# Designed miniproteins, single chains: the designs that were tried, part 35

Each design is a single chain, and the fold is of that chain. pLDDT is the mean over its residues in the fold that is shown.

## One batch from the design tools (miniprotein)

Design m1201
Fold by ESMFold2-Fast:
Structure m1201 (fold): chain A 71 residues (1-71)
Amino acid sequence: SKREKAIKLLEEALKVVTDPRAKTLIQKAIEMLKNNEPVEKVIELLRKALSVTTDPEAQKLIEEAIKILES
């Protein structure tokens, strides 16, 4: 499913992200996806995570997760 694919990308992002705020937001997004919460709310939270993420690899993984959820 799109949720499962997004979760895998976000779990990979957690391995490379360094900012504690970004880590917390990504972890919350994963939990929301597992709890079948609305994808619109998850996307909003992930865009907030992107705004505080400075690591280029983490940014790409988060952006890919957003694209999958928007499709």
Scores: mean pLDDT 86

Design m1202
Fold by ESMFold2-Fast:
Structure m1202 (fold): chain A 96 residues (1-96)
Amino acid sequence: MEKKIQEQIEYIKKNSSSAEERTELAMLIVLTDLGALSEAEARELIAQRRAGDTQAALDRLDAAAAEKAAALSEEQKEAIEKIVEALKPLAEEEYK
C-alpha cells in the first residue's frame, strides 16, 4: 500500500465518525492496491466525494473501468462494482 494512501486511511480513522465514509474510502484504497486505479486516481475520487461531487467520482470510476476493462481481473471488476454500489446512495442524497 502506498504511503500517501495509508496517510489518508489514518486521517479518516482519526477525523471521521461516519462508518459509511470510512468504508467507501477504504474500498477506494483497496482498488488502488489491486491495481485497478492509480494512487492519483484514488486521491482524486476521495477529494471529489469529500467535496460533495459523488456523482463525478462515480463517473470517473465508470470511465476508468471501461478504459481498462480488457486488463482488469474479475476481482478488480467486482471491487469497482462494490465501490459504485456504495457511492450510489450518497450521490442520490446529494441530488435531493
Scores: mean pLDDT 61

Design m1203
Fold by ESMFold2-Fast:
Structure m1203 (fold): chain A 68 residues (1-68)
Amino acid sequence: AMRERIYARARELGIEEVEEEAVERLIAASDGDEQRLDALLTLAAMVAHLRGRRRIEVEDVEVALRAL
């Protein structure tokens, strides 16, 4: 399922936690598109890491959405 993919991919990107609101936002924004989900996750993880976090927050997802 998409949720499981988010958690698995986040771990691969060095993320320890994904905020529940961020998970829901990623699912909604991806609209079933796995490539779009992967792109958004990668950008959100990058934003989180740049902010010194290993946690993706909804704000990181919003920044990623504006970058696409």
Scores: mean pLDDT 84

Design m1204
Fold by ESMFold2-Fast:
Structure m1204 (fold): chain A 86 residues (1-86)
Amino acid sequence: DVEAAIAEVLREAAERGLSPEEVEELRAFLRELLTTDDAKKLLEERFGDRAPEIGRRIQEQIARRDLLGALRVAADAYLEELRKRR
């Protein structure tokens, strides 16, 4: 269940100190990542020069049929960028 996997990752992010507003930003990003027909462009807009490496790690998790793992990779990258912004 995609929504259950997103909910678990968002709970983990909140436990790692994200505000409610940041949790909703992450939710929107994860949902867009799963529904977009151009994941490469979405990752480039969010992560710039890190996008190819993040995309490759996400694809590795998907190839293993690990949706939760793929979403965790995306969430970890988001948290790293957010932490640098703080």
Scores: mean pLDDT 82

Design m1205
Fold by ESMFold2-Fast:
Parts: C-alpha cells; structure tokens; sequence
Structure m1205 (fold): chain A 74 residues (1-74)
C-alpha cells in the first residue's frame, strides 16, 4: 500500500540519520559516510518511483539529478 511505502521512506530517513550519527561518533572515513548516503539515496528513489509512478521523462530527469547529487559527494 502507499501507506507502507511512505512508512518505508520515513524509516529509511531515520535509519540514515542514526547511521550517520554513529559513523561520526566512531570517526568513520568520508568514504564510508558517502557509501551510506549513496545507498540510502538509491533506495529512496526506488520507493519514490513505486509510490508516485512518474512518467518516463520524469524518471529520466530524476535519475540525472540523483547522479549529479551523488557525484557531488565524491
């Protein structure tokens, strides 16, 4: 259901926040932090597409924006 997908998106955001806090506390490398963010971003995109079922043009635009944001983290 859409409620389940929305709950998964919220859980993903909360999990990422906790993982980033724990990583910072233990002195994790920038590389590890980037990996956590990239994994979460890709999972969020998958859930968004399932929930909103955007057009092929919208998906292409979103994929481009995601790649650009991930490049900025590297």
Amino acid sequence: SMEDLHAEMLALQEELAKRLEEARERGASIEEIVELVEEAAKRYFELYVKMYKPSPEQVKEMEKKLEEELEELR
Scores: mean pLDDT 79

Design m1206
Fold by ESMFold2-Fast:
Structure m1206 (fold): chain A 98 residues (1-98)
Amino acid sequence: SSEEEKAVEELVEALEKEGFEVSEELRSILRKFVERLKERGLEVEFNGGLLWLLKAMVLGDTETLRERLEVLESRKEELDEDEIKEKILIEIYLESKK
């Protein structure tokens, strides 16, 4: 939808302002992320946690993302809303690399 594409472009713009180039593959991941958040009634809010994960994704730092996912999975029942968003984003990214 136009609202989902706007949210994706806001995330892309934030990364580009930090000097990162955003691939079409990463844009596809961000679209799936925004769609998944909308399905769960969660707001797309850009915070420091999402920014560092997106930077790791731009750099292809799959190991750091897997390590963060393991930490989040170990705390599954104690995750706050931001940590739930982080987990969703990492899962979508890692699935794209299979």
Scores: mean pLDDT 81

Design m1207
Fold by ESMFold2-Fast:
Structure m1207 (fold): chain A 71 residues (1-71)
Amino acid sequence: AREEGLLAEAKRLVRERQALQTLLEKHEASLSDDTKNAIRQRIEELERRYEEVKAKLSPAQQAEVDALAAA
């Protein structure tokens, strides 16, 4: 179903954002300023897309992805 695809997309966006945030936190000293800026821009894009996708999910699916995002 279309809603299943949106839920999978929302979970993918959460995991990708978390991975990039962890990369910035753990490797900040070894990354160039240009690379850090590119990663921050990508995080902003992922957050915007997440809100767009989340708005199309059921309340139960929103709770599921919010729980994933909080972990």
Scores: mean pLDDT 80

Design m1208
Fold by ESMFold2-Fast:
Structure m1208 (fold): chain A 64 residues (1-64)
Amino acid sequence: ASEEAYKKLKEALKKGPEEAAKVMYSMKDVEVGQEAMAKLIREEKPSPEAVRKMAEALKKAEEE
């Protein structure tokens, strides 16, 4: 769950912040998405723009 989400998110981030945001938006389990994003921020230290886009996408996933 969270480990698979983290792997997908990390790979998507290498392709760009827009791809990482798409992965976050597709999360059906918000807790898994939050854990994956927290681990990515800790381990990979993405740009502030990438973090913002990922957080916005996860929030939209929660609303839908």
Scores: mean pLDDT 77

Design m1209
Fold by ESMFold2-Fast:
Structure m1209 (fold): chain A 64 residues (1-64)
Amino acid sequence: SVDELLAEFERLAAEFKRKFPELAPEVDAMVAKVREAVATLPDDTAALVIRYAIQELRRREAEL
């Protein structure tokens, strides 16, 4: 479900901020955009946005 996927993304975002607190404002901006997408877009599109955001967090962590 979109709600479960959003909860997983927010959990990963919180973990990312604990590891890289200097990037917290950027992560908070990403969370805000994802929440806006969930509120405004159809569930299938919102799910794609969340999956992309999770992949982006993982990609950035691997490059740090």
Scores: mean pLDDT 86

Design m1210
Fold by ESMFold2-Fast:
Structure m1210 (fold): chain A 88 residues (1-88)
Amino acid sequence: SEADQLLAQAVAHFKKATEALKAGDMEAAAKHTLEGQRLAAQAETLRDQASPEAIAALEKAVAETQQALDALSEEQKRAFLEALQKAA
């Protein structure tokens, strides 16, 4: 479905965000996080078309990004927030 395609794209962006966070690339992490959120929000407007598998994959990818954020130093968290502000 269109919702499942959007969710798959969102998952790919959150996975890229997690990789970027682990690599210390806060600018790439911010861009991928915002794009993932945008695509997930668009998929939510088509929620009745979304498969349970696609939703579960998104939830897992978001949780992995949150775990990567939680593992950051305060200085890295500050850099990520600054990058989010610039990308938005």
Scores: mean pLDDT 89

Design m1211
Fold by ESMFold2-Fast:
Structure m1211 (fold): chain A 115 residues (1-115)
Amino acid sequence: MLAPAPSADTVARAVLPPITVAPGETKTIELEFDVPEGEKYLVKVTVRLESDAPGATAEVEVYKDGKLLGKATIRAGETATLEMEVDGGRIKVKVTLTASDAPATVSVAVEVRRL
């Protein structure tokens, strides 16, 4: 869920509940929100992957109005941070989590800050 801004520069913050998948499973998580037009914003997406199996992966994709703005792939124990400058529009954050020989857990945080 998006939280109220804690400072003048931060207009929204969301920390999703951790999502766990069983060994050999794949799950896609999607979060969509609108950024107001007329102002510039920084959208920051932080994703962390935890698993006891090194073959676990998480792919993070960020779209604006259906166009891919940023992409990262991480492995077990890694963190990705994607930062995108946007001037309004519909933002979609897509995380595809794939577990290997052990359960995998992904944590996703999104922050929107006025520039």
Scores: mean pLDDT 81

Design m1212
Fold by ESMFold2-Fast:
Structure m1212 (fold): chain A 83 residues (1-83)
Amino acid sequence: NKKEIEEKLEEDKKLFEKSVEDLRKNAPLLTPEQLEELIENIQKARDAYWKYLLTKDEEEREKYRQQVLEAGRKVYELIDKSK
């Protein structure tokens, strides 16, 4: 049902937006090289997240979910390393 998906998308989008905002706060602490890598992973996570929500196949959904998780993890690893 689209309504259910939309509701979940709205909630997850809000959480995702907060994660991105938190990343931006720490971006100034990163080197230019790390920042570029971060941008790539952020975009990758965003794209995978949308596919995750729109995909009908539950198996494919799980794959996209892992893609988001992996990309997000890399992002935070870079932030943590800069600390």
Scores: mean pLDDT 72

Design m1213
Fold by ESMFold2-Fast:
Structure m1213 (fold): chain A 80 residues (1-80)
Amino acid sequence: AMGVRLLENILKLVESGDPIDIDVAILALATGMAADRSAGNEEAAKAYERALQAIVDYENGKATLDEVRKALEEAKRVEA
């Protein structure tokens, strides 16, 4: 599914540690959240929002990369 591939690519961007790649990951999650809301997939939209917050917290030293991985795995679960 397209959503699962997006989430896998987002993890790779965050794992790169490049600030530009992390910004692209945040934009991709925000775009996916908007798409899920437009389709009526509120649970998927909320999971994307939680994953986006985890990446922002990770950038600010408030969360671990493992917490980002867990949030993205939960988003993959609700997309299926």
Scores: mean pLDDT 83

Design m1214
Fold by ESMFold2-Fast:
Structure m1214 (fold): chain A 68 residues (1-68)
Amino acid sequence: LSEEEAEELKKKAKELMEEAIKVSGDPLEVESVEVNKEGKEVIVTLRSLLDPSQTYKVVIPAEKLKKY
């Protein structure tokens, strides 16, 4: 996976999650976005704004992001 492809996947995943949070109105913030070593999955870590000790991991298949 090229650096450019990894950056594109990270941008798409962050945009998708920020849009989902905005639509739901949930008190969540994107903390980090990582692409796995195989480039098949993007892991987005969300932090609760109400309880900063609570984090959630969302795994998004790279194939879904490429179609988005």
Scores: mean pLDDT 78

Design m1215
Fold by ESMFold2-Fast:
Structure m1215 (fold): chain A 64 residues (1-64)
Amino acid sequence: TLEERILAGVADFPPVPGGDPAAVRRYLEETFGIRVSDEVARAIAERVGNDRERITAAIEPLFL
């Protein structure tokens, strides 16, 4: 699934402090129209953080 691809795509990223899963989830819904589970939102928050540019760079290639 797309969620599995996201989890695999961020698995090797070093942990980033201060990520907010709720903010990540909202950004993905607003920017890509994707609704993700709490698990995926948490993984992105922990590995990528809240930086919209970094989230976009990690997720965008998965649509191509």
Scores: mean pLDDT 77

Design m1216
Fold by ESMFold2-Fast:
Structure m1216 (fold): chain A 70 residues (1-70)
Amino acid sequence: MLERARQILDQILATSKTPEEAARQTSRVAQGMSRDEIQAMRDVARQRLAQGVDPEKVQAMLDVLDSYLA
């Protein structure tokens, strides 16, 4: 589960051009995910944010994931 979440998140970061596009792509994939899968994606996003990886895109993605877990 965690490795798949990492692959999906890294793919969105690589293919999105803007934070808004990253957020839209994250929302699209999250719609088909279980709560546990969304939690795994949130954990990966938090790790990427802590590492300083594309902080604007990662924050936009994290905001989407947090909205699904609320």
Scores: mean pLDDT 84

Design m1217
Fold by ESMFold2-Fast:
Structure m1217 (fold): chain A 60 residues (1-60)
Amino acid sequence: MSREEVRARLRERYAGQLSDAEIEEIVAQAEGLAKALGLPDSMVLPLAEMLADAEVKYRL
């Protein structure tokens, strides 16, 4: 799965809840985490979704 595909999926799911800048940061964090842990690229989307969900929940 490409970085652009992950970004597109997050924009669709979190429209109105996260800005484009916040989505970009979350995707970058998910890619960094997956690489650091030796996880396959297929894990980037579920990690990004987990981080995005946490961001939305903990902001208020």
Scores: mean pLDDT 79

Design m1218
Fold by ESMFold2-Fast:
Structure m1218 (fold): chain A 94 residues (1-94)
Amino acid sequence: MIEYPNEEEFKEAARGISGALREQGKYLEKQGRKDLAEALYELADEIDKLVDDKDFDSLMKLLIYLGKAVAAAKGDPEKSAEALAKAVKELKAK
């Protein structure tokens, strides 16, 4: 049996992640990496939309995927950006 996460805690965590993605996107855009910045902005927008729609199942899957990708990249910006771009592409393809 899996307990559903508390809505407020999950919403707060998701908003924190979307905020961090937007700040990282602004940094990458300033570096001339606009394509990667756009992927981060789109991912942040999708996270916010899933929170607003209360689609916590899709949100949880997306955040788990993102977390695994970032952890595997060990802070490597290129690998993190590649994983985020894949997440955005998969979300759009559905």
Scores: mean pLDDT 71

Design m1219
Fold by ESMFold2-Fast:
Structure m1219 (fold): chain A 82 residues (1-82)
Amino acid sequence: SAREERQRALAREVAELEEEILEKVDEMLKAGVPKEEILKEIEEMVRKKMEELIKKYGLPEEAAENVKRGLLSRAEDYIEEK
């Protein structure tokens, strides 16, 4: 169904965003960028992409906030691991 296809597309875009975030973190860490500056850039990336996904997929605010929190938490954990 169109709904199921839309849900799969959303999940794929979220997974792709997570991969882009982690790749960006790796690149910035290798370049010697401070962790606080990396987090600021990642927060901005997540904010902009989530605005796009909310409009494109009609995400409820609560669901969108949960996705944002998960992505930011994943990025923070990844930075701390390095």
Scores: mean pLDDT 84

Design m1220
Fold by ESMFold2-Fast:
Structure m1220 (fold): chain A 91 residues (1-91)
Amino acid sequence: MIPFLPDEETVRLLEELAEKIAEAIRKGDKRVPSLTMAAALVAVAGGRPELALKLIEITDEAIKRVQAGEDPEKVAEEFLKRARELIEESR
């Protein structure tokens, strides 16, 4: 059986990782893929595999938007808002 994290711990860790991903996007930090992997693993361990896929999707979209020349600060802000919304919906 895949180990589950407690619900409270899962949400807390995901919120912390979402903030770190947003900051990494804002700064153009190469850690974005590693942080996204960590968030996806936490979501799966917390019994939220659909949330894991959605977090990967919105992070990939954010990276593509920055690569297309959009403002990284604006993209990071919109990413963080959407990530927090998805985490709350997954409770």
Scores: mean pLDDT 82

Design m1221
Fold by ESMFold2-Fast:
Structure m1221 (fold): chain A 56 residues (1-56)
Amino acid sequence: SGEKENEIAEKLIKEYGKEIAEPAFVTAVGLLNAGEISEEELEPVAEKIAKKLAEK
């Protein structure tokens, strides 16, 4: 129930800022809810997306 998701979101916001973290987190949560990734993959997938967005 959302607790781990909140931890990941907070970590990403602190590391990348809301502008990058929000789209990365929303995309990763969408993949999780669609069953395309596991809960264990949520953090690394969200971080990978955030890192790619931050590179631009």
Scores: mean pLDDT 81

Design m1222
Fold by ESMFold2-Fast:
Structure m1222 (fold): chain A 94 residues (1-94)
Amino acid sequence: GSLTRVATKLDIDSAISFYESIFDPKGAIKALIDIVRYNIEHGTEEDAEVILYGLKKIEELHEKYPVSTADLKPEIEELKRLFKEKFPEFYEKN
């Protein structure tokens, strides 16, 4: 991703707000996937809550816009697998 630091919940909310303002739920999910992937790769256990929050937001957007975001399902499933592999205890809480 283009991030220079581990993202926060505010960064995730800002990305969602931006893509909502331009009516692009697919762009929102793509941006969140980039953010969450970066946080999984570069984050620690202290960042697991933010990663989980991002995954939850991705799932909410996919459920809300299933047809327009169906092609992103494999990437979302891969992201969930990466999170479960690195932070299994936090994944089980959802």
Scores: mean pLDDT 79

Design m1223
Fold by ESMFold2-Fast:
Structure m1223 (fold): chain A 79 residues (1-79)
Amino acid sequence: SKRLQELLDLAKQAAEAAKAGDVKKAVELVREVAKKLEEEGWLPQAKILYQAADSGDAELILQVSETLAKVLEKELEKL
């Protein structure tokens, strides 16, 4: 799925921004991922990512982004 690949790419970008200490970029990217998850109906996952973005905590953004990336990689393997 092109949409799942886009979500995976954005989640990986959010994790990389968080690792680099670019908190502004990490917040922007994780909010974009959350919005796209909400559009896909993944409401509990979207809520977790919105909360991470609102916290501004780079470590939390990294953790939730990496966790989501692993989930999305497994979903893409099923296609």
Scores: mean pLDDT 85

Design m1224
Fold by ESMFold2-Fast:
Structure m1224 (fold): chain A 77 residues (1-77)
Amino acid sequence: MSEEVKELKEKAKQAEIDADVYRGLSEIARVSAELAEKAGGDGTRAREIADQMSTLADNYRKEAEELRKKAEELEKQ
């Protein structure tokens, strides 16, 4: 197997880990916003953080998918 395929798979795995981390942070921020709102407070900042972390998670997931696709194309050679 080519070293390029191995590197792409390792990068894809790291991007998946990063996506999961940011997804978890987004969920924590969303829960924090909901708890603040239930207490009669303002959850706006926590919701903004949740949206930002969610966007980062989506970006890393797309990177992982692109890297996996590239690795699969190289393996078919």
Scores: mean pLDDT 84

Design m1225
Fold by ESMFold2-Fast:
Structure m1225 (fold): chain A 69 residues (1-69)
Amino acid sequence: MAQLEADLEAIRKELPGYVADLRKQLEAGADPRKLETQALAYMVLAGAAGNEDALKEIRELLDEIDRRL
């Protein structure tokens, strides 16, 4: 299961950067609906990777997106 282990490690390492990038895009005035779709996808990945810190950050980001809709 080397590929699954590699993918899981990559998700765990990359996910904080992806969440930070989405937050930066939201602050820059990107379309909240488009960001919502991306945030939901990252939430699924964070759950699969067992990254609770990323899940918390994504939930906070989704709340910010919802406030802009």
Scores: mean pLDDT 74

Design m1226
Fold by ESMFold2-Fast:
Structure m1226 (fold): chain A 100 residues (1-100)
Amino acid sequence: PLPTLSKEELYAGLKWALEQIEKYKKGELSVEEALQAASTLVLLLSELVKEGLISKEEAIKLANLAIEVIKEILPELSELDKKIAEQYMELLKELIEEIG
């Protein structure tokens, strides 16, 4: 979904998503905003690994971080957002399997 992003744009997206997750942990974000941050990681992690911008170990760590955030917010999401979040968790698990 991001075929034209530069390395700088990929890093900026990763930094943004990690900053959002940190804000969520501090109670500064809604569950919807936390889901947006997790979805950004789902979209970026494959490209970051493919471009050699992060290690496989780092990508697995970040994928697990996104899964934990999704698990924490899941009970508070709407039924539609729960289905979307479950799909993101499956994509992250597939990414971990492909990388590891």
Scores: mean pLDDT 82

Design m1227
Fold by ESMFold2-Fast:
Structure m1227 (fold): chain A 71 residues (1-71)
Amino acid sequence: VVLSQEKREKFSSIAHQMIVSGELAGQGISKAKLRQLMTERGEPLTDEELNEIDVDGNGTIDLDELILASR
């Protein structure tokens, strides 16, 4: 699955916000929460795209995985 440039830019924005706000920076983000945040930004994610981003398959996307997905 290929992520669009727009979705990757939104991932970068979310990762940056997590660092700046400190809300989720140390805990990562669930697939459900990432889907919600992306949908709120007008860029809904498919299940296949979420699985592509969740490299470890553990159901949680950490900051490093978000940054990798934003590339």
Scores: mean pLDDT 70

Design m1228
Fold by ESMFold2-Fast:
Parts: sequence; C-alpha cells; structure tokens
Structure m1228 (fold): chain A 66 residues (1-66)
Amino acid sequence: GARAAAEELARLVERYLAGEISPAEFRAGLRALSRRYGIPLSLLEKAAVLLLNGASLERVVEVLER
C-alpha cells in the first residue's frame, strides 16, 4: 500500500543523503519501488523531492494515495 511505499521511499532517501548509495542506485531504487507498488515513477520522484525538502512521512503517504 501507499504507506509501505512511502516508508521504503523514506529509507531510500535517507540512504542517499547519508552517501550510502550512488545517484544511479537511487534512481534504480525508485524504479524498483514503481514496479513493486504500481506507483508511477513520476509520482515517486515528486514524493522523493518532498522528503528531500523535509516533508513528513504522512504527507508523502497522502501524495502517493492520490
């Protein structure tokens, strides 16, 4: 569901910000989430930008549900 996708996206963003994964690995992670949850890649990219700008997990869940 959207919450599980948002939680996995938040972990992916945290790993990227910590320097644990490359930009290419981050993009691959977004594509994997898109396939796993059936969420458009463009919507996951928008949600990732919100997380990078300090948005709450709850707000990201709402975005992924719409």
Scores: mean pLDDT 86

Design m1229
Fold by ESMFold2-Fast:
Structure m1229 (fold): chain A 90 residues (1-90)
Amino acid sequence: MEEELQNERERFLKILDEAAKKVRELTRQAYAAGASPEQIALAAGLLMVDETKSPFTDEAIRAGARAAAEVLGLTPEEADRLYQKFKEAL
């Protein structure tokens, strides 16, 4: 049981970085297409949850919000607001 949880955590962390790269690319494309911050937030949140497929959903959504914020030039405070929108949409 403990070993299974540790293996899930290690898999999550490896996938998290790659999923964040996908969120950055998605955010660039969506922003160029005129998508709203709310639309970007929902799409990025869903991508992070789907890519990680882990019990660490909250951490995945927060990482996605930070990755999107980096592309949009947002502050950490604005990234936290984006994270709250992700949680409200899911």
Scores: mean pLDDT 75

Design m1230
Fold by ESMFold2-Fast:
Structure m1230 (fold): chain A 95 residues (1-95)
Amino acid sequence: SAAARAAELVERYLRMIRELEEAGRPPSEEEREEGRRLVAEIQRILDEHPSREVRLAIGAVVARALRERGAPDEELEAVARELGVSLEEIERALA
């Protein structure tokens, strides 16, 4: 599904960012190009499938990553606002 594909791409992007942060180094040109491709594909899916289901799938992956790093609820609420969904809907998608 479009939702599953979007979630997979967001997970890949966030994993790449985490690995770079853990390594304490800037991305290589190859890693920057990979990041650009991932973001472009996620945006394409959102443009072609502007459904609440796709937005919730993306929001659930981002919320999971934010919670794993101990981010405050304010950051999760900001993600929910950006995606046009509620924090409660994201929390239900995580269950």
Scores: mean pLDDT 80

Design m1231
Fold by ESMFold2-Fast:
Structure m1231 (fold): chain A 69 residues (1-69)
Amino acid sequence: SEEEKKLQEEFRKRLIELIGETLREIGDIWQDYLNGQLTESEADQQLAQIRAKYKAQYSALVKEYQEKL
């Protein structure tokens, strides 16, 4: 249906935005690591935090989409 198509388009747009934000944050950590501003363990810790944040936000987005179907 047209309603389902709109929900799919909204979900895809929000997912692309989430992925883009996550990739930028990962890039910033790698830049700081390569510039010697972060140790390997500090970079690993920050990457783990970003992974946890992404997982939580992705799960919330999927749940919201499923509840609207």
Scores: mean pLDDT 87

Design m1232
Fold by ESMFold2-Fast:
Structure m1232 (fold): chain A 72 residues (1-72)
Amino acid sequence: SAAREAEIEKKLAEIAEEYREAAENWASLSEEEQEKLAIEAHSRALLIRGVKTEEEVEKMIKELEEKKKEAE
């Protein structure tokens, strides 16, 4: 429904505003910190859209972290 889409857009805009402060200090963050924040923001967006459950999001984050450790 249009009302649900508008609510999702509003919540996504709130997240973007929340991360605005981090974006201003982005260059001072380590590459690992930048990547972690990007994954976290994306995961929260998926949760808000109702694409994944909280458990699925947590599992995705863990899998990505493990995959990176194995790639090093």
Scores: mean pLDDT 69

Design m1233
Fold by ESMFold2-Fast:
Structure m1233 (fold): chain A 70 residues (1-70)
Amino acid sequence: MTPEQKEKLIERLQTELKMSEEQARDLLLGMEALGYKTEEEMLEAIERIKKTLENGVQAGRDAARELAAA
């Protein structure tokens, strides 16, 4: 990846995942250490993380609704 692509990914992580710059840089370094080398691979991983977080929120919402109905 180019340095420009890395900075765009850091900004995207901060905006979409509500991360601090430090957290976004640490996540990017961790992904590079795990073998993610292209912007596309990292964007796919970010989308998977977002879906996992959204699924967790939805599961919590469903549980709260069931509890309220009981």
Scores: mean pLDDT 73

Design m1234
Fold by ESMFold2-Fast:
Structure m1234 (fold): chain A 67 residues (1-67)
Amino acid sequence: SLEALRRFAEETVALANQVSPELGKEYRALGEEALKLAEESPENMILGGGLLAEAYAEALRLLREKK
């Protein structure tokens, strides 16, 4: 659902902000683009979720290195 995708985008941005404010800004833009595309096409809903999952995983890897 768009609601679940939006919430996941917010969680991904929050995690990225723990790495750096610049990464948080980048992932916020990514999330906004993914949500916009998902509203235009149902196929983009799955694609957007996948892109956010990859971004979330990358932020987790960066946080592990930082700590």
Scores: mean pLDDT 79

Design m1235
Fold by ESMFold2-Fast:
Structure m1235 (fold): chain A 85 residues (1-85)
Amino acid sequence: SKAEAAIKYMETVLKYREKRAKETGDPVTAKVAELLKQAIKALKEGDFEKAIEYAQQGLDLAERNKDGASAQSMKMVLDLIKEAQ
C-alpha cells in the first residue's frame, strides 16, 4: 500500500536523521528525529492526522532554526503522509 511504502521510506530517513543527530550533538536535529519517529508511530497506527501534526511540528522546528537539510527531509515526509491517506 501507499502507507506501507511511506513508512519504509520514513524509517530510512529516520535512521539517517538519528545518525546525524548523534554525530553533530545538535539538539534541534535530535528533536526533529524524535518528531519523525512519532509521525512514523502514528502512521503505523493509522492515525494520519497525528502523523501530519508531528511531521508539521518537525518542519516548523527545522525552519525556525534554519536547518535546511532537516526542513527539506520533513517537507518530503509530510508530502508522503498526505499522499498515503
Scores: mean pLDDT 85

Design m1236
Fold by ESMFold2-Fast:
Structure m1236 (fold): chain A 84 residues (1-84)
Amino acid sequence: SAAAAAVQALGDRAAEALREALRAARSGTGTEEAFRRAAEVMVQAHREMTALADRAGPAVQALRDAEIARNLALLGEMLAARAA
């Protein structure tokens, strides 16, 4: 469905920003800017995909939950890399 595709696209956008922040953390360069960008993109994407999923029903809500879980795992990796 169009809603499922939109949720996946939003989830992928957040995941890519988080992966960029993870790369910055590992390289030790541009970390603050990458982290700020990742936080902004993730918050906005998760808000938009939640609003979309709430209107689309249970199958899209399950997809949203999976995308958020994936992005939270990436956030955890990013924070661990920064702490190392």
Scores: mean pLDDT 85

